# Designed miniproteins, single chains, continued (4), part 8

Each design is a single chain, and the fold is of that chain. pLDDT is the mean over its residues in the fold that is shown.

## One batch from the design tools (miniprotein)

Design m12246
Fold by ESMFold2-Fast:
Structure m12246 (fold): chain A 95 residues (1-95)
Amino acid sequence: SMETVEELERILEELERAIEEGDFEKAIELARRAIKLILKLVDDGDYDTAIRFAERLIELLERARAKVTDPKMKLEIDIMIGMTRIILGVTKLIK
């Protein structure tokens, strides 16, 4: 839906800012929210939009991964990257 797209855009903008500021706890929370909304787009059949947001989220998470030094946070980011890549791959097959 348009509301889901608008919320995702806001979340990803906040995520980029959190990464730039080194607030990885906030970045992880925002990424979890983004994944839930991407799944909502998939459930709604909006595959092209879900693919676009999943690719952008992966790019932002890879950037966070490069900056984070805490092993636990790095693992959480790696899990989120893996989960988002699975969602992306499955969505591309359904499309």
Scores: mean pLDDT 90

Design m12247
Fold by ESMFold2-Fast:
Structure m12247 (fold): chain A 97 residues (1-97)
Amino acid sequence: LEELYERLNEEMEKLPIESQMTAGAALLAVEVMAVLARKAIEKGDVERARELLEELRRVGEKAIAKVSELSPEVAELLRELVEAVARELEEEIRRAE
C-alpha cells in the first residue's frame, strides 16, 4: 500500500501543476472515504462501514475517470490503490463481524 502511494506521488509530480491539483483532490476524496469507513468499523457499526465501502468504490470510480483524462498512468495507480484499500476494508469488516 505504501509503495502504491509512493509510485502515485512520483507519477503525479510529472504532471503540470493544474493536473496535479485535480489528481490530488481525487486522491483526497478516496482517502477521506477510507477514513470514514474505518471510523465506522472502530465503532462497531458494520452496516455503516459496508455503506461507506460502497461509496468508496463509487467515489473511486468517478475519481479514476476524471484523472484518466489527464494521465492514464496516474489513473491506473489510483485504480490499484482503490482496489487495495477496498480489499483491506472488506477484511477489517469481516473480522469485526
Scores: mean pLDDT 82

Design m12248
Fold by ESMFold2-Fast:
Structure m12248 (fold): chain A 81 residues (1-81)
Amino acid sequence: SKLDQLKAIAEEMIAIAKELGLPVGDLAKVHATLESLPVEEAAALIASEARLLAQEARKMGDEKSAERLEKLAQEAREIYE
């Protein structure tokens, strides 16, 4: 389902955040909230969080992780389009 795809994207984002040493509390809250949101809102929220996480990865000099997160943001947007 689209919701299962969004959960998988959020879980990959959490894994990347842990690898980068970034806090995962907000991402875990987003993941828990996905089931209570319309798919369009859930997808937009995940895409937004992925973009913010990509910016943090770039600030740390990790362009590869930033590119992975940008791809996850795009995949989340494509779910509701």
Scores: mean pLDDT 82

Design m12249
Fold by ESMFold2-Fast:
Structure m12249 (fold): chain A 94 residues (1-94)
Amino acid sequence: SMMEEEREKARKLADEALDELIESLTDEQVRELLRKAGLSDEQIEKILSESDEGTKRAAALNALQRTEREKLLKYIEEKAGPKAAEVFKEEYRL
């Protein structure tokens, strides 16, 4: 029922909201999320101290999806609208 053009716009809005959220997280908050996702202290230290920003972002996003998906969906809906949240729920597998 959602038009292709609307779906593409919704996807971009969801991506923008996700980027804004992850950029707002401190290293301490990322560390807590990674622990909740089941990573060891050794794995967390390697990601935060030895990995590039892209790898840290990917790890934080995966942890959010795994541990706090409901909150993540609510955040996207609030920031980017209900169509963006719907696209994220159905299509975004990270």
Scores: mean pLDDT 79

Design m12250
Fold by ESMFold2-Fast:
Structure m12250 (fold): chain A 53 residues (1-53)
Amino acid sequence: KKERQQKILEIARKILDEKLAENPNASLGELLKWVVDSTVEAERIVNEELKSE
């Protein structure tokens, strides 16, 4: 659902912001990896929340 997608994006953004704060000199390649990784992590978190109610 659209609501689920928005929540995933919000969590992914927070994770990405933390990685950027830790590594301010990251290369473009690293940034792309973090975008993907953050999205996967956010999906995992949202799926666990749905499973737990």
Scores: mean pLDDT 76

Design m12251
Fold by ESMFold2-Fast:
Structure m12251 (fold): chain A 70 residues (1-70)
Amino acid sequence: KKEEVIERAKKVIAEIDELLQQTKNPVFKRMLEAAKKALETAIKNDLPVDVMERVIKAAESLIESVKEKL
């Protein structure tokens, strides 16, 4: 359901915001900001569920990578 995918995207954006407050690494900040913008753009432009899922997966992968180095 599209509503569920949007809800998941919003939760991922919230997690990115938390990590942005924790990290002082400028490379991680840039990557997290780019991922947040991609998720916000996907929601705003009402992209298809499969496209939104790919954007969410990419953001989740980045979050895990940043957490491992935190």
Scores: mean pLDDT 82

Design m12252
Fold by ESMFold2-Fast:
Structure m12252 (fold): chain A 101 residues (1-101)
Amino acid sequence: MAIEKAIEAAKEALEAAKKGDAKAAAEKAEEAEIFGTLALAELSTDPNAPKELIELVTEAINYARKAREAAKKGDLKAAAEYAEKAIEKLKEAKKLYEESK
C-alpha cells in the first residue's frame, strides 16, 4: 500500500536529518510526499474511505513538504520535526484504514 511506502520514506528522511544529511533528508521527504499523494488518490476513489482518513493523509503530505523545504534550507532540526509529524499522521491514517475493514 502506498501509505506504507510513505511511512518508510518519511522514516528515512528523519534518519537522514538526524545524521546531518540535508540532501538525503530532502530527497526522502519528497519521496514521502509522492507516496502520500498516491495514497490520497487511491483513497479519493474509495466511497467507503472515512473523511478523517483523507484529512490525516493530507496533513502528512503537508508535513512531508515542510520537511523537504526545511532540509533544502539546511534547517535539519525543523526537517526532522516535520518528518516525525508526517510519520505520526501516516501511522494514524494506516490504523484508521485497517479499522474501517
Scores: mean pLDDT 85

Design m12253
Fold by ESMFold2-Fast:
Structure m12253 (fold): chain A 81 residues (1-81)
Amino acid sequence: VEELKKEIEERLEKELERILSKIKDPRVATRVRNIAKAYLEELKELAETVSREEALKALDDVIKVLRDTAEWLIARAEARK
């Protein structure tokens, strides 16, 4: 379980850095980081109750949601110009 939690955290942080590298607005970057932190806590709790395969699938789903959310936040920030 602890190894799985570490794998989830490392993979999420790596993908988060890739997402953040494309965000020029520090306010958007901060919001995406906060959303990612909330999802990380949920994924760690999930890893205690589900199989490794299910937990990693949930991680992939979360990464997709983070990318989609970052794009939405960027579009919203651009629209306010």
Scores: mean pLDDT 80

Design m12254
Fold by ESMFold2-Fast:
Structure m12254 (fold): chain A 67 residues (1-67)
Amino acid sequence: GPGAEAARRGAEGAARAGTGAAASTSGYQKMLNADTEEGRKAGLEGAKAGQAGDYEAGARYVRLAGE
């Protein structure tokens, strides 16, 4: 029903927000735990972007660090 569709869109929005917050946290953790300079830089950039509220940029940097 209409309520189910509204709930799904709300969950998708919350998932996107959660992903951004997780990207910020993951970036900081990768920075702390990285043994390579490239990994530390990517993690730090992800953490900085997330802390600045740019969750999309934070997620991008965390993905790049993992590639």
Scores: mean pLDDT 56

Design m12255
Fold by ESMFold2-Fast:
Structure m12255 (fold): chain A 125 residues (1-125)
Amino acid sequence: SIIQQLQDILQFIRTSFDSINDTLDEAKKNKESKKDILKKVLEGIETIRQWLRDEAKRNPELREVLDEIIRLLEETGKRIKDLVEEAEKNKESIEDLVNRIKSLLEETLKRIEEIIDAAARSILA
């Protein structure tokens, strides 16, 4: 069902965000540069966006909701870039930067959940 496909998409996004958070934790432990942290996070987001584009091609009925999520992820990537640039200018710690990125990713995931829930309710109506 379309509702099951939406739940599977949400689970994929959750798992992918967990992977990005794990990458952030490892980068912090390894004292990687802010530039390397930015690159890895943006690569993770782009991987999710590409997967969603491929899903939208396979399931045209989901295109509108998936395009909304893809746009939100693009906006999140731009906000992360701004956070990293600000952290470099202010000489903020890697720990503080990682915590700020994680908070933004958590906010983004909650918004994605709301988008998917709204789409599921619309299908049931």
Scores: mean pLDDT 90

Design m12256
Fold by ESMFold2-Fast:
Structure m12256 (fold): chain A 100 residues (1-100)
Amino acid sequence: EAEKLYEEGLEAFKEGKYVEAAYYLVQAANLDPRKEYVPALVEAARKTLEAGDIGSAALAISAALLILGEEDKAKEIMTAYNNGDLEKAKKLIEEAIEKL
């Protein structure tokens, strides 16, 4: 199940469907958190952020951070986004992408 979602995410990404890719990759990570998913999650976060979809970017990068044990950083990003502080959320997402 998780492997199928990961493959569906990779195919969506190849087709330029970055929001759909982020959705599949986040679901794969939630079912089976594997370090192998991190590069795809980071790139999905980057592409959705570039498209102005801060929510999809926050979910994708937070999933990557959780896999890497960066729980506090993932929580900070999601808290900023959920509070509607989009500028703070965007900055934290950009910082996380640059370090991964």
Scores: mean pLDDT 89

Design m12257
Fold by ESMFold2-Fast:
Structure m12257 (fold): chain A 106 residues (1-106)
Amino acid sequence: MKEKLLKAAQALSDYALEILNDPSVTEEEKAAIRYAVLEAMARIYKKLGLEDQAKSLEEEAKKIRENTKISPEVLANAYTRIAEVLEKAGADELAEEFRKKAESLK
């Protein structure tokens, strides 16, 4: 489990870097992906016992939501993509949590 969580954290970081460097992705979509990645990373660090790091990531996520209006549809799409990244990394339980978050916004 710990190995899969570390792999998931790396996969989320790699995915965020890819999307944030894509000029075809809108600023709202980039903000939604940053927010979803930070939420997922915070959940991973919390499961690993890294509570201080998790809290720091949660604070960064909160700032994104305060500074950028993200529509429920765009956020739902971001959560769906993050769930796919988590599932591919073998973090199936976390992937299901983020799919449920996406569904709640539809």
Scores: mean pLDDT 85

Design m12258
Fold by ESMFold2-Fast:
Structure m12258 (fold): chain A 81 residues (1-81)
Amino acid sequence: SMEEIEKRKEELLEKYKELMTKMASSADTSPEQVEAEVKSRLERLKKAFDILEENGLEKLKKAIEEFEKNMEKVEEQLKSK
């Protein structure tokens, strides 16, 4: 359902924010610079998801699933350090 996909999108955006913050923190960047960069990337990602929704539910779902899979790989790499 669209509601279920919207929920997954919101959860994915939140995880992306957390992941980007962790990556930047491990690179010794300033917290303020990290916040600004993460906010900018989140806005762009949200815009991209909105555009994908216009192309149909199945395409959006597939894109979200692929992005989730890629994020899980990055998160596991960070946990292993």
Scores: mean pLDDT 72

Design m12259
Fold by ESMFold2-Fast:
Structure m12259 (fold): chain A 66 residues (1-66)
Amino acid sequence: TMLDDLFRAISEGIADAYGAGEEAKEEAYRAFRETYDRSVYVDKVGGGGAIARGIEAAVKAVKEKV
């Protein structure tokens, strides 16, 4: 979906900003998506808050690989 493509682009951008490789890009996307879905569907957080949590999770995942 367009939303999934956006999440992939954001996650790849985060990994690139930290100089991380392809493995970190995939892990950033997984962390972003899992955190976003949990925030929306389990915690009932609005989209903006869910995206912010997703970005935080993606940054954390990338930092663990650098």
Scores: mean pLDDT 83

Design m12260
Fold by ESMFold2-Fast:
Structure m12260 (fold): chain A 56 residues (1-56)
Amino acid sequence: GMEIQPAVLERAIRVLSGLMRRERLSVEELRAKADELAQALGVSRKTLLAALDRLG
């Protein structure tokens, strides 16, 4: 749907935060791969970008 569900957003934030720590990636590097990451996580691009905005 167009609306971002809080549980989905929180899951995306946790996964992206873990990826940043494990792989030493910046928020900017993840933004460059936003479409690829959204597809891999099974979330919308809008949800992924919202999660990245919460991280930095």
Scores: mean pLDDT 80

Design m12261
Fold by ESMFold2-Fast:
Structure m12261 (fold): chain A 99 residues (1-99)
Amino acid sequence: SEEEKAREKLRRVLEDMLKTNFGLSLSEVKERLEKGELTDEEIREIARIVVLVLKNMLPTLPESLQEWAEKVIRDLEENWDDVEKTRKILIEILDWLLG
């Protein structure tokens, strides 16, 4: 489906950005977030990358994913100072992207 194709493209773009900036795959980032192995600064930087990727891809996403992406951007920007909330939001996003 168009949604599955868009999710796969989003996963690929995000994984490339995470590998470039942290040397970690999407699954490795999720594991470290779940285990609490990342600093507050690293969590914020991951959130920044996720927001950047979503904002850049937003106009090309199917309507259903556009609504989801807008909610994710808002939730991450609204909770920027709440690192624990940001960590939980990131885990949910990465879990969804990984299937």
Scores: mean pLDDT 87

Design m12262
Fold by ESMFold2-Fast:
Structure m12262 (fold): chain A 94 residues (1-94)
Amino acid sequence: SLEEIKKRIDEAVKRVETAAKNLDPDGLIEALDELTRIVREHPELREYIAEKLKPYAPGILLTMAVLEGLGRFDDAERLRKAVQRLSEALQIER
């Protein structure tokens, strides 16, 4: 159901928040990739996902900056690519 999918989105967004706060790039990437999958399967929920994720975007960017500052460049690049995949999925089709 649509409500079950929205609940999955809300849970994935909470995992994004938790993983960013814990400096957990693997958990953050997994949550972002799940959101990317949901967007591709349910493009009608694109705006819902974007709105729910918007407050956490600064935390994701801060996590990338902290990883780079710690010399964890491979983790920062993996996270950047996960963010790019989600951003592309959230873009309006031309």
Scores: mean pLDDT 87

Design m12263
Fold by ESMFold2-Fast:
Structure m12263 (fold): chain A 66 residues (1-66)
Amino acid sequence: SAADERAAAEAEIARILAGARAAGLSDQEVTDIRTAALAAMETEGPAAGVALADRLAKERVVRRLS
């Protein structure tokens, strides 16, 4: 169902953000990524939200390590 797909995407976004926190992103950076990902999920669907969360988390982690 659409609700099951949404729940799975929210769980995957939470997993990505937990990894970002472990990599040293601040609570504010994690909140900003989550907000953007959830907005993308509402407008473009669950897969878009997950993809955005993954992209933004990776970009922020790379920026911290660079």
Scores: mean pLDDT 86

Design m12264
Fold by ESMFold2-Fast:
Structure m12264 (fold): chain A 85 residues (1-85)
Amino acid sequence: MDEELRRRARELAEKLAPSVDPAALAEELEAAREEVRRLQAAGELAPETAERILAALDEALEAARAGDVVAALETVLYEQARLAS
């Protein structure tokens, strides 16, 4: 199922990428990281879940800062799909 979730994340990322500014995406990803840390500090996220989400956000941030919007969006969409499953 991971292969199918990643395939769908990639397809959606490719459709969205042309309308997304890499710098704006990086800013949103930074905000998301702060929110995850806040939820972890408040005890609203299990440490292992927060660590996994933060790792995905860090990977997406590196891609966005490199200008690779498709890779950044794929990483975020894949992690979100896993959380929704």
Scores: mean pLDDT 82

Design m12265
Fold by ESMFold2-Fast:
Structure m12265 (fold): chain A 102 residues (1-102)
Amino acid sequence: SPLEESLAQIREALRLLAETVERISAAKSHEEVLKIVEEFVEELEELLKKTTDPKLAEVLREFIEKLKEAIKNKSSVDEILDLIYEAQGRLLALKRELEAQL
């Protein structure tokens, strides 16, 4: 169903986000963190192309835009992690909202 597909896409976004946090935590330089975030943006853009749920698409679009600005500005690791945890909170809230409709 469209609802089950949206939930699968949210779970994939949360998985990619968790993997990215682990990769950032293991990074040895700020340049390595920025490269990890660039790869994460590409993965999120591919997920967005497959996203049909308008609320999920909005969360992903806004998050991608913020991450692209963070890369452009060479934002600190803490600023990047704050953006990731903000997006995680939004995705978890949406996941709970959609699960309540099952």
Scores: mean pLDDT 90

Design m12266
Fold by ESMFold2-Fast:
Structure m12266 (fold): chain A 80 residues (1-80)
Amino acid sequence: GPIDKLKELKEKIKNAKTLEELEEVGREVMKVIMKNIPDVLLATGEVLRIIGYVIDAESDLEKAKENLVKLTEEVIDRLS
């Protein structure tokens, strides 16, 4: 289900070594949010946060990964 997928994606975020890898995982997290969060405004806000973290990853990959992990955990908690 979406929770198990997000847990797998969280581990992929932690293991991302490049901006490109983080962008790929971020895109998959956005896809799970868009399909599973019925609140359109909340889902849009979370997608925009992911886009911001991926942009920030060009300057600080490790901080962007921390932020994306925290967002993914927030989404897991909301779906639980």
Scores: mean pLDDT 85

Design m12267
Fold by ESMFold2-Fast:
Structure m12267 (fold): chain A 119 residues (1-119)
Amino acid sequence: SIKEKIEKKIEEVAKELGLSKEHVEKLRKYVEKLSEIVKELIEIFKKLDSDKQRELLLKLEEAVKAILEGNFEKARELLKEMGFSEEIQEKIIEIVTSSDELTVKLALKIILEVILEEL
């Protein structure tokens, strides 16, 4: 399952970067939401060629940056253009706004690596 792949990727990243147990538990808190985000991204990606998939990943990074800057309207517009449902848009905003910057960057890394392994 996608959830199992995310859990495994959290363990791999934690080992590679020497993350504390506290940081691992922060990431594990978001496993369900990350799984839903990844599932919707995979369905979007199935319809795109490699060049368009790369453009979509860059838009995701831009949307996260907009959230971190407090520009929620721009973030929602970018996420909508990518094809995310309103439910998943709000889950992405929640993760980014409720987490520290390191946790957000690690969550993005996990999403990107899981998706690349599915392509």
Scores: mean pLDDT 83

Design m12268
Fold by ESMFold2-Fast:
Structure m12268 (fold): chain A 61 residues (1-61)
Amino acid sequence: GAIEERAERVRAALEELYAQDPALTEALVRKDLGLSGSGEALIEAAVAAVRERLLRELAEA
């Protein structure tokens, strides 16, 4: 569905950014999503947080 497709696009974009500049990507994710940690676990947490936000937005529509 649209939520899964959007989450997959976000995942792909974050993984590409992380491959190019992991430190900048980690800093952006921590700041924008209020998350803690580092490495691939932080990127996984970011994707999960975005997916949860999209599902919450859908529930309000």
Scores: mean pLDDT 78

Design m12269
Fold by ESMFold2-Fast:
Structure m12269 (fold): chain A 108 residues (1-108)
Amino acid sequence: SGGIALAFGAQDLANLIRKLAEEGLIPEEIAEKLVKLANRIAASALSGDWEEAKESIKELGEEIKKNRSKLSPEALEKIQQGLQKIADLLRHEGDEESAELFEEAAKL
């Protein structure tokens, strides 16, 4: 069940990033890259490729941190809240390892 929770969380994050880009709160080029990484997390989780899923979560966090100065303060707050919400969901579902990776990404 952890794979389904991780996939849904990643999809929710992708939807949040798209919405923030549509609102002009994040550059479209950065949003596209973050959405691709979130989709990769979801696909890997659904296929049971836990190694690729974890590497993709780490890469997502690194990309957010690298581009932090290019994101609006509102976008940063909403992304941080979204990442923490996913971490809380994953911990509730027993996926503590993925939860810790999303918590690390949320340290913006």
Scores: mean pLDDT 87

Design m12270
Fold by ESMFold2-Fast:
Structure m12270 (fold): chain A 92 residues (1-92)
Amino acid sequence: SSMELKEKLERFEELVERYKKLFEEYIEKLQAQLKAGSRLSPETLERMIEQLKKQAEDFLKELAELKEKDVDAAIRLLETQIKNLEEMLKKL
């Protein structure tokens, strides 16, 4: 129904915002650790971070396309990725 779809779309947007915040926190902590503990050049570190950011942007783009076809699948995939990101954050 149109009402159920609206609630699912609102849930999807809430999860996208949660993912973005967790990803930003992950990148900030990862950059701090690599800068303090690695012998990587600033240019190499910047390139690695840019690659991770691009992968996240590509993921969100694919999710937006999936949402139009199957919002439940998009929500499930996003919830799984959020859980994985939370586990990665705990290990930093």
Scores: mean pLDDT 85

Design m12271
Fold by ESMFold2-Fast:
Structure m12271 (fold): chain A 67 residues (1-67)
Amino acid sequence: ATPEQAQAAADSFRDAAQIARNALKEGNKVEATSAGATAIYAGHLARQSGAVPAADEALKAGYEALN
């Protein structure tokens, strides 16, 4: 992956994690589940791009939203 692809992946997945966390804080289980699944997917892509610490944060937020 190029540095630009890595940055785009990291940005996309910080956004997904934030959406999941916001939905969870609002108590919206439907939105939290949808955003959580997106955060998990984005987290795996970011991990492959080398953004490991950010990927771990999104994966945690996604799994928390799904439960």
Scores: mean pLDDT 71

Design m12272
Fold by ESMFold2-Fast:
Structure m12272 (fold): chain A 100 residues (1-100)
Amino acid sequence: NEEILEKLSKEVLEKIKADPTVKLMHDVDWEALLEKIERGDEEAKDKLVEFLANIVKRTLLMFGINPQDASEKIVKQILERVIFNNPSTPELLLKAIEVY
């Protein structure tokens, strides 16, 4: 799923460059979000990318990296390790990413 990871990495990086501020993450209704993304709801797609961007921003700061200095490569590595290859990632989040 290299193609989806590459696409998401670009879109997440764009969100980080537009707003490097880590936002408070609220509980996400993944079932409702998945249904909306399957219907092509652009607001739901944007919420998914924003959620992923917040995870990446937090991870960058944890390692002492300024989010403004993030590259597509580092964003891709974080998404792959923290989301795609993490057994603790909710199944519905992975499904939402697949239909994005």
Scores: mean pLDDT 79

Design m12273
Fold by ESMFold2-Fast:
Structure m12273 (fold): chain A 81 residues (1-81)
Amino acid sequence: MKLTVKRVSENELEVTAEGTAGEADAAIQAYLEKLRAEGYNVRARTVEAKVEGEPLTDENADKVTEDSKAVITVRVVLEKA
């Protein structure tokens, strides 16, 4: 599993998790929880999801398992409380 964090602006991050779908989701959630623990109001949205190297679509969504190879990118907006 690999987690990559890129600063897009002062208040925006792009977080990409690569691994299995279960690992990628868990890693993103752990990172967002860390930011919340630091006193930020965190808004996140999925910008891109790829499964087995292909974009996630309605046709392949039902075939996704926790063990599927996934690359999930979320845009994170940070607001201090």
Scores: mean pLDDT 79

Design m12274
Fold by ESMFold2-Fast:
Structure m12274 (fold): chain A 80 residues (1-80)
Amino acid sequence: TKEKIEQLEEEAKKAEAQAQELFDQANQLFLQGAQLENTGSPADLARAQELYAQASDLAQQANDLLRRARELKKEAEKLK
């Protein structure tokens, strides 16, 4: 039981770390998109929209990982 609790807590911590990396990537893409919007070029606007979509997708993946981390922590608590 103790080994399983430790495993679940470690998996939760890894998921939280992965979520943070994805949020950092999403923020970078969002900032790049904002810079491209400021050029006024149709091509840059199209690229900005693509970057915003990618940033949104990464943020969603990060939130899914945080939800998984919460489920893993809840499962670990049930074993205590």
Scores: mean pLDDT 87

Design m12275
Fold by ESMFold2-Fast:
Structure m12275 (fold): chain A 63 residues (1-63)
Amino acid sequence: NKEILEKIYETTKNLEVKNLAQMMLENPDLSAREIARRLGYSDELTERIVAELNELIAKLKAE
C-alpha cells in the first residue's frame, strides 16, 4: 500500500528503512529485497531491514 510506505518514510528513525521505503515508492515493480540488494546492503542487513519494514507495515495495517 503506497500510503503505508509514505507513512513509514515520514516517521521512521531508521535511515536504512527510510531509504528502502523511498526506493520502493519510486520502484513499485521491485521487491524490498531486490531494492536492498541494489543498494549494496549485505544479506544480513537486508533481512533485518525487510523484517523491520514488514513489522511497521503490519502495525499500520492493524491501525
Scores: mean pLDDT 80

Design m12276
Fold by ESMFold2-Fast:
Parts: structure tokens; sequence; C-alpha cells
Structure m12276 (fold): chain A 60 residues (1-60)
């Protein structure tokens, strides 16, 4: 699946989106979490969920 570096880049992108649009950041975090879990990457799912929610909180 994705490399550790690709997952990190996805998490940083989600954080940036959340900072600009907190609602969209939360929606993308939920979608990313579901997709990573569907692929069997539970660590990646948690990482992107957390990053998106953190960005959304910072954007408030």
Amino acid sequence: MYSEEQVKQAAEALREVGEKDPVLGRQLAERGEREFRAMGDEEGAELVRRAGLEGSKAGE
C-alpha cells in the first residue's frame, strides 16, 4: 500500500486543508480514515484522522 512517507504527506495535506476549512478538514479526515482502514492500514487511518482533526481545530 502507501509508504510511510506517503502517509505522512497525506496527513500533512489534511492538516493544511483543516486549517483553511475546518468543516472540509473533518469530512476528509473521516473519509481518509475509512479508506485506510478498508485497505487494512489502521495506523495510517489513525494518523490521517488525527491530522485532519488537529488542522480543523487550529483553523477555528
Scores: mean pLDDT 75

Design m12277
Fold by ESMFold2-Fast:
Structure m12277 (fold): chain A 94 residues (1-94)
Amino acid sequence: LDKDIELLRRALEELERGLEAVKNGDYVTAAISARNAADLLGRVSLVDLGTEAANHAYLASQAALNGDGEKAIEHLEKARRLAEEALRKLEEQK
């Protein structure tokens, strides 16, 4: 649980970095941050929320690499919402 909370908080930092990078037109940084978030989220033991968030972060990375800022933002926002939901559920158990 503590390790999952740490992973989710780090993933949220990477997702925020990715969103800021897309807004600045830095799609390379956005793709790297989204991929880092996907790797962190994929290590979360909450299979449903963690896996869905990781998948959206990965799709955001691919969209950023393709220069599709609109889809990159959409997937980063979705991954952020799912990660925030997972974090909330874990913190309520403590």
Scores: mean pLDDT 85

Design m12278
Fold by ESMFold2-Fast:
Structure m12278 (fold): chain A 65 residues (1-65)
Amino acid sequence: GPLASELLSQAVNFLTEHSSEVTADGLVNALNSASNAVSSGSSGDTEGALNAANDALSSLQSSLK
């Protein structure tokens, strides 16, 4: 849904601004969560998509050095 898409866009923006500070593990976790958000959204699971999109952004934010 639109909210999940906005959160994924925020995750991409965060990664662009903080690319040197994000750990490899944080990036892998964010990519897995983003993949789950797309999968849930495609299946009509709006709540799952929103939660997974939040997890993607949070994984990046939590992985800063």
Scores: mean pLDDT 79

Design m12279
Fold by ESMFold2-Fast:
Structure m12279 (fold): chain A 65 residues (1-65)
Amino acid sequence: AAAEQRVYERAKRLIDEAEKLIENGASKETIDRLIEMARLYASRVTPEQRAELEKRIEELKKKVE
């Protein structure tokens, strides 16, 4: 549905922003906040989209040490 697609795109933008912030040396606290927001959005998308977003979020967590 269009609404799910919009939420998915917002979650993807948050993850992209978190990746950019990690490259710029942002604090773990800042990254954790963005991950929390992305997870809230992921709860509102399709199961397939949620699985993709959760996988990307776990990759971000590993990058934050």
Scores: mean pLDDT 79

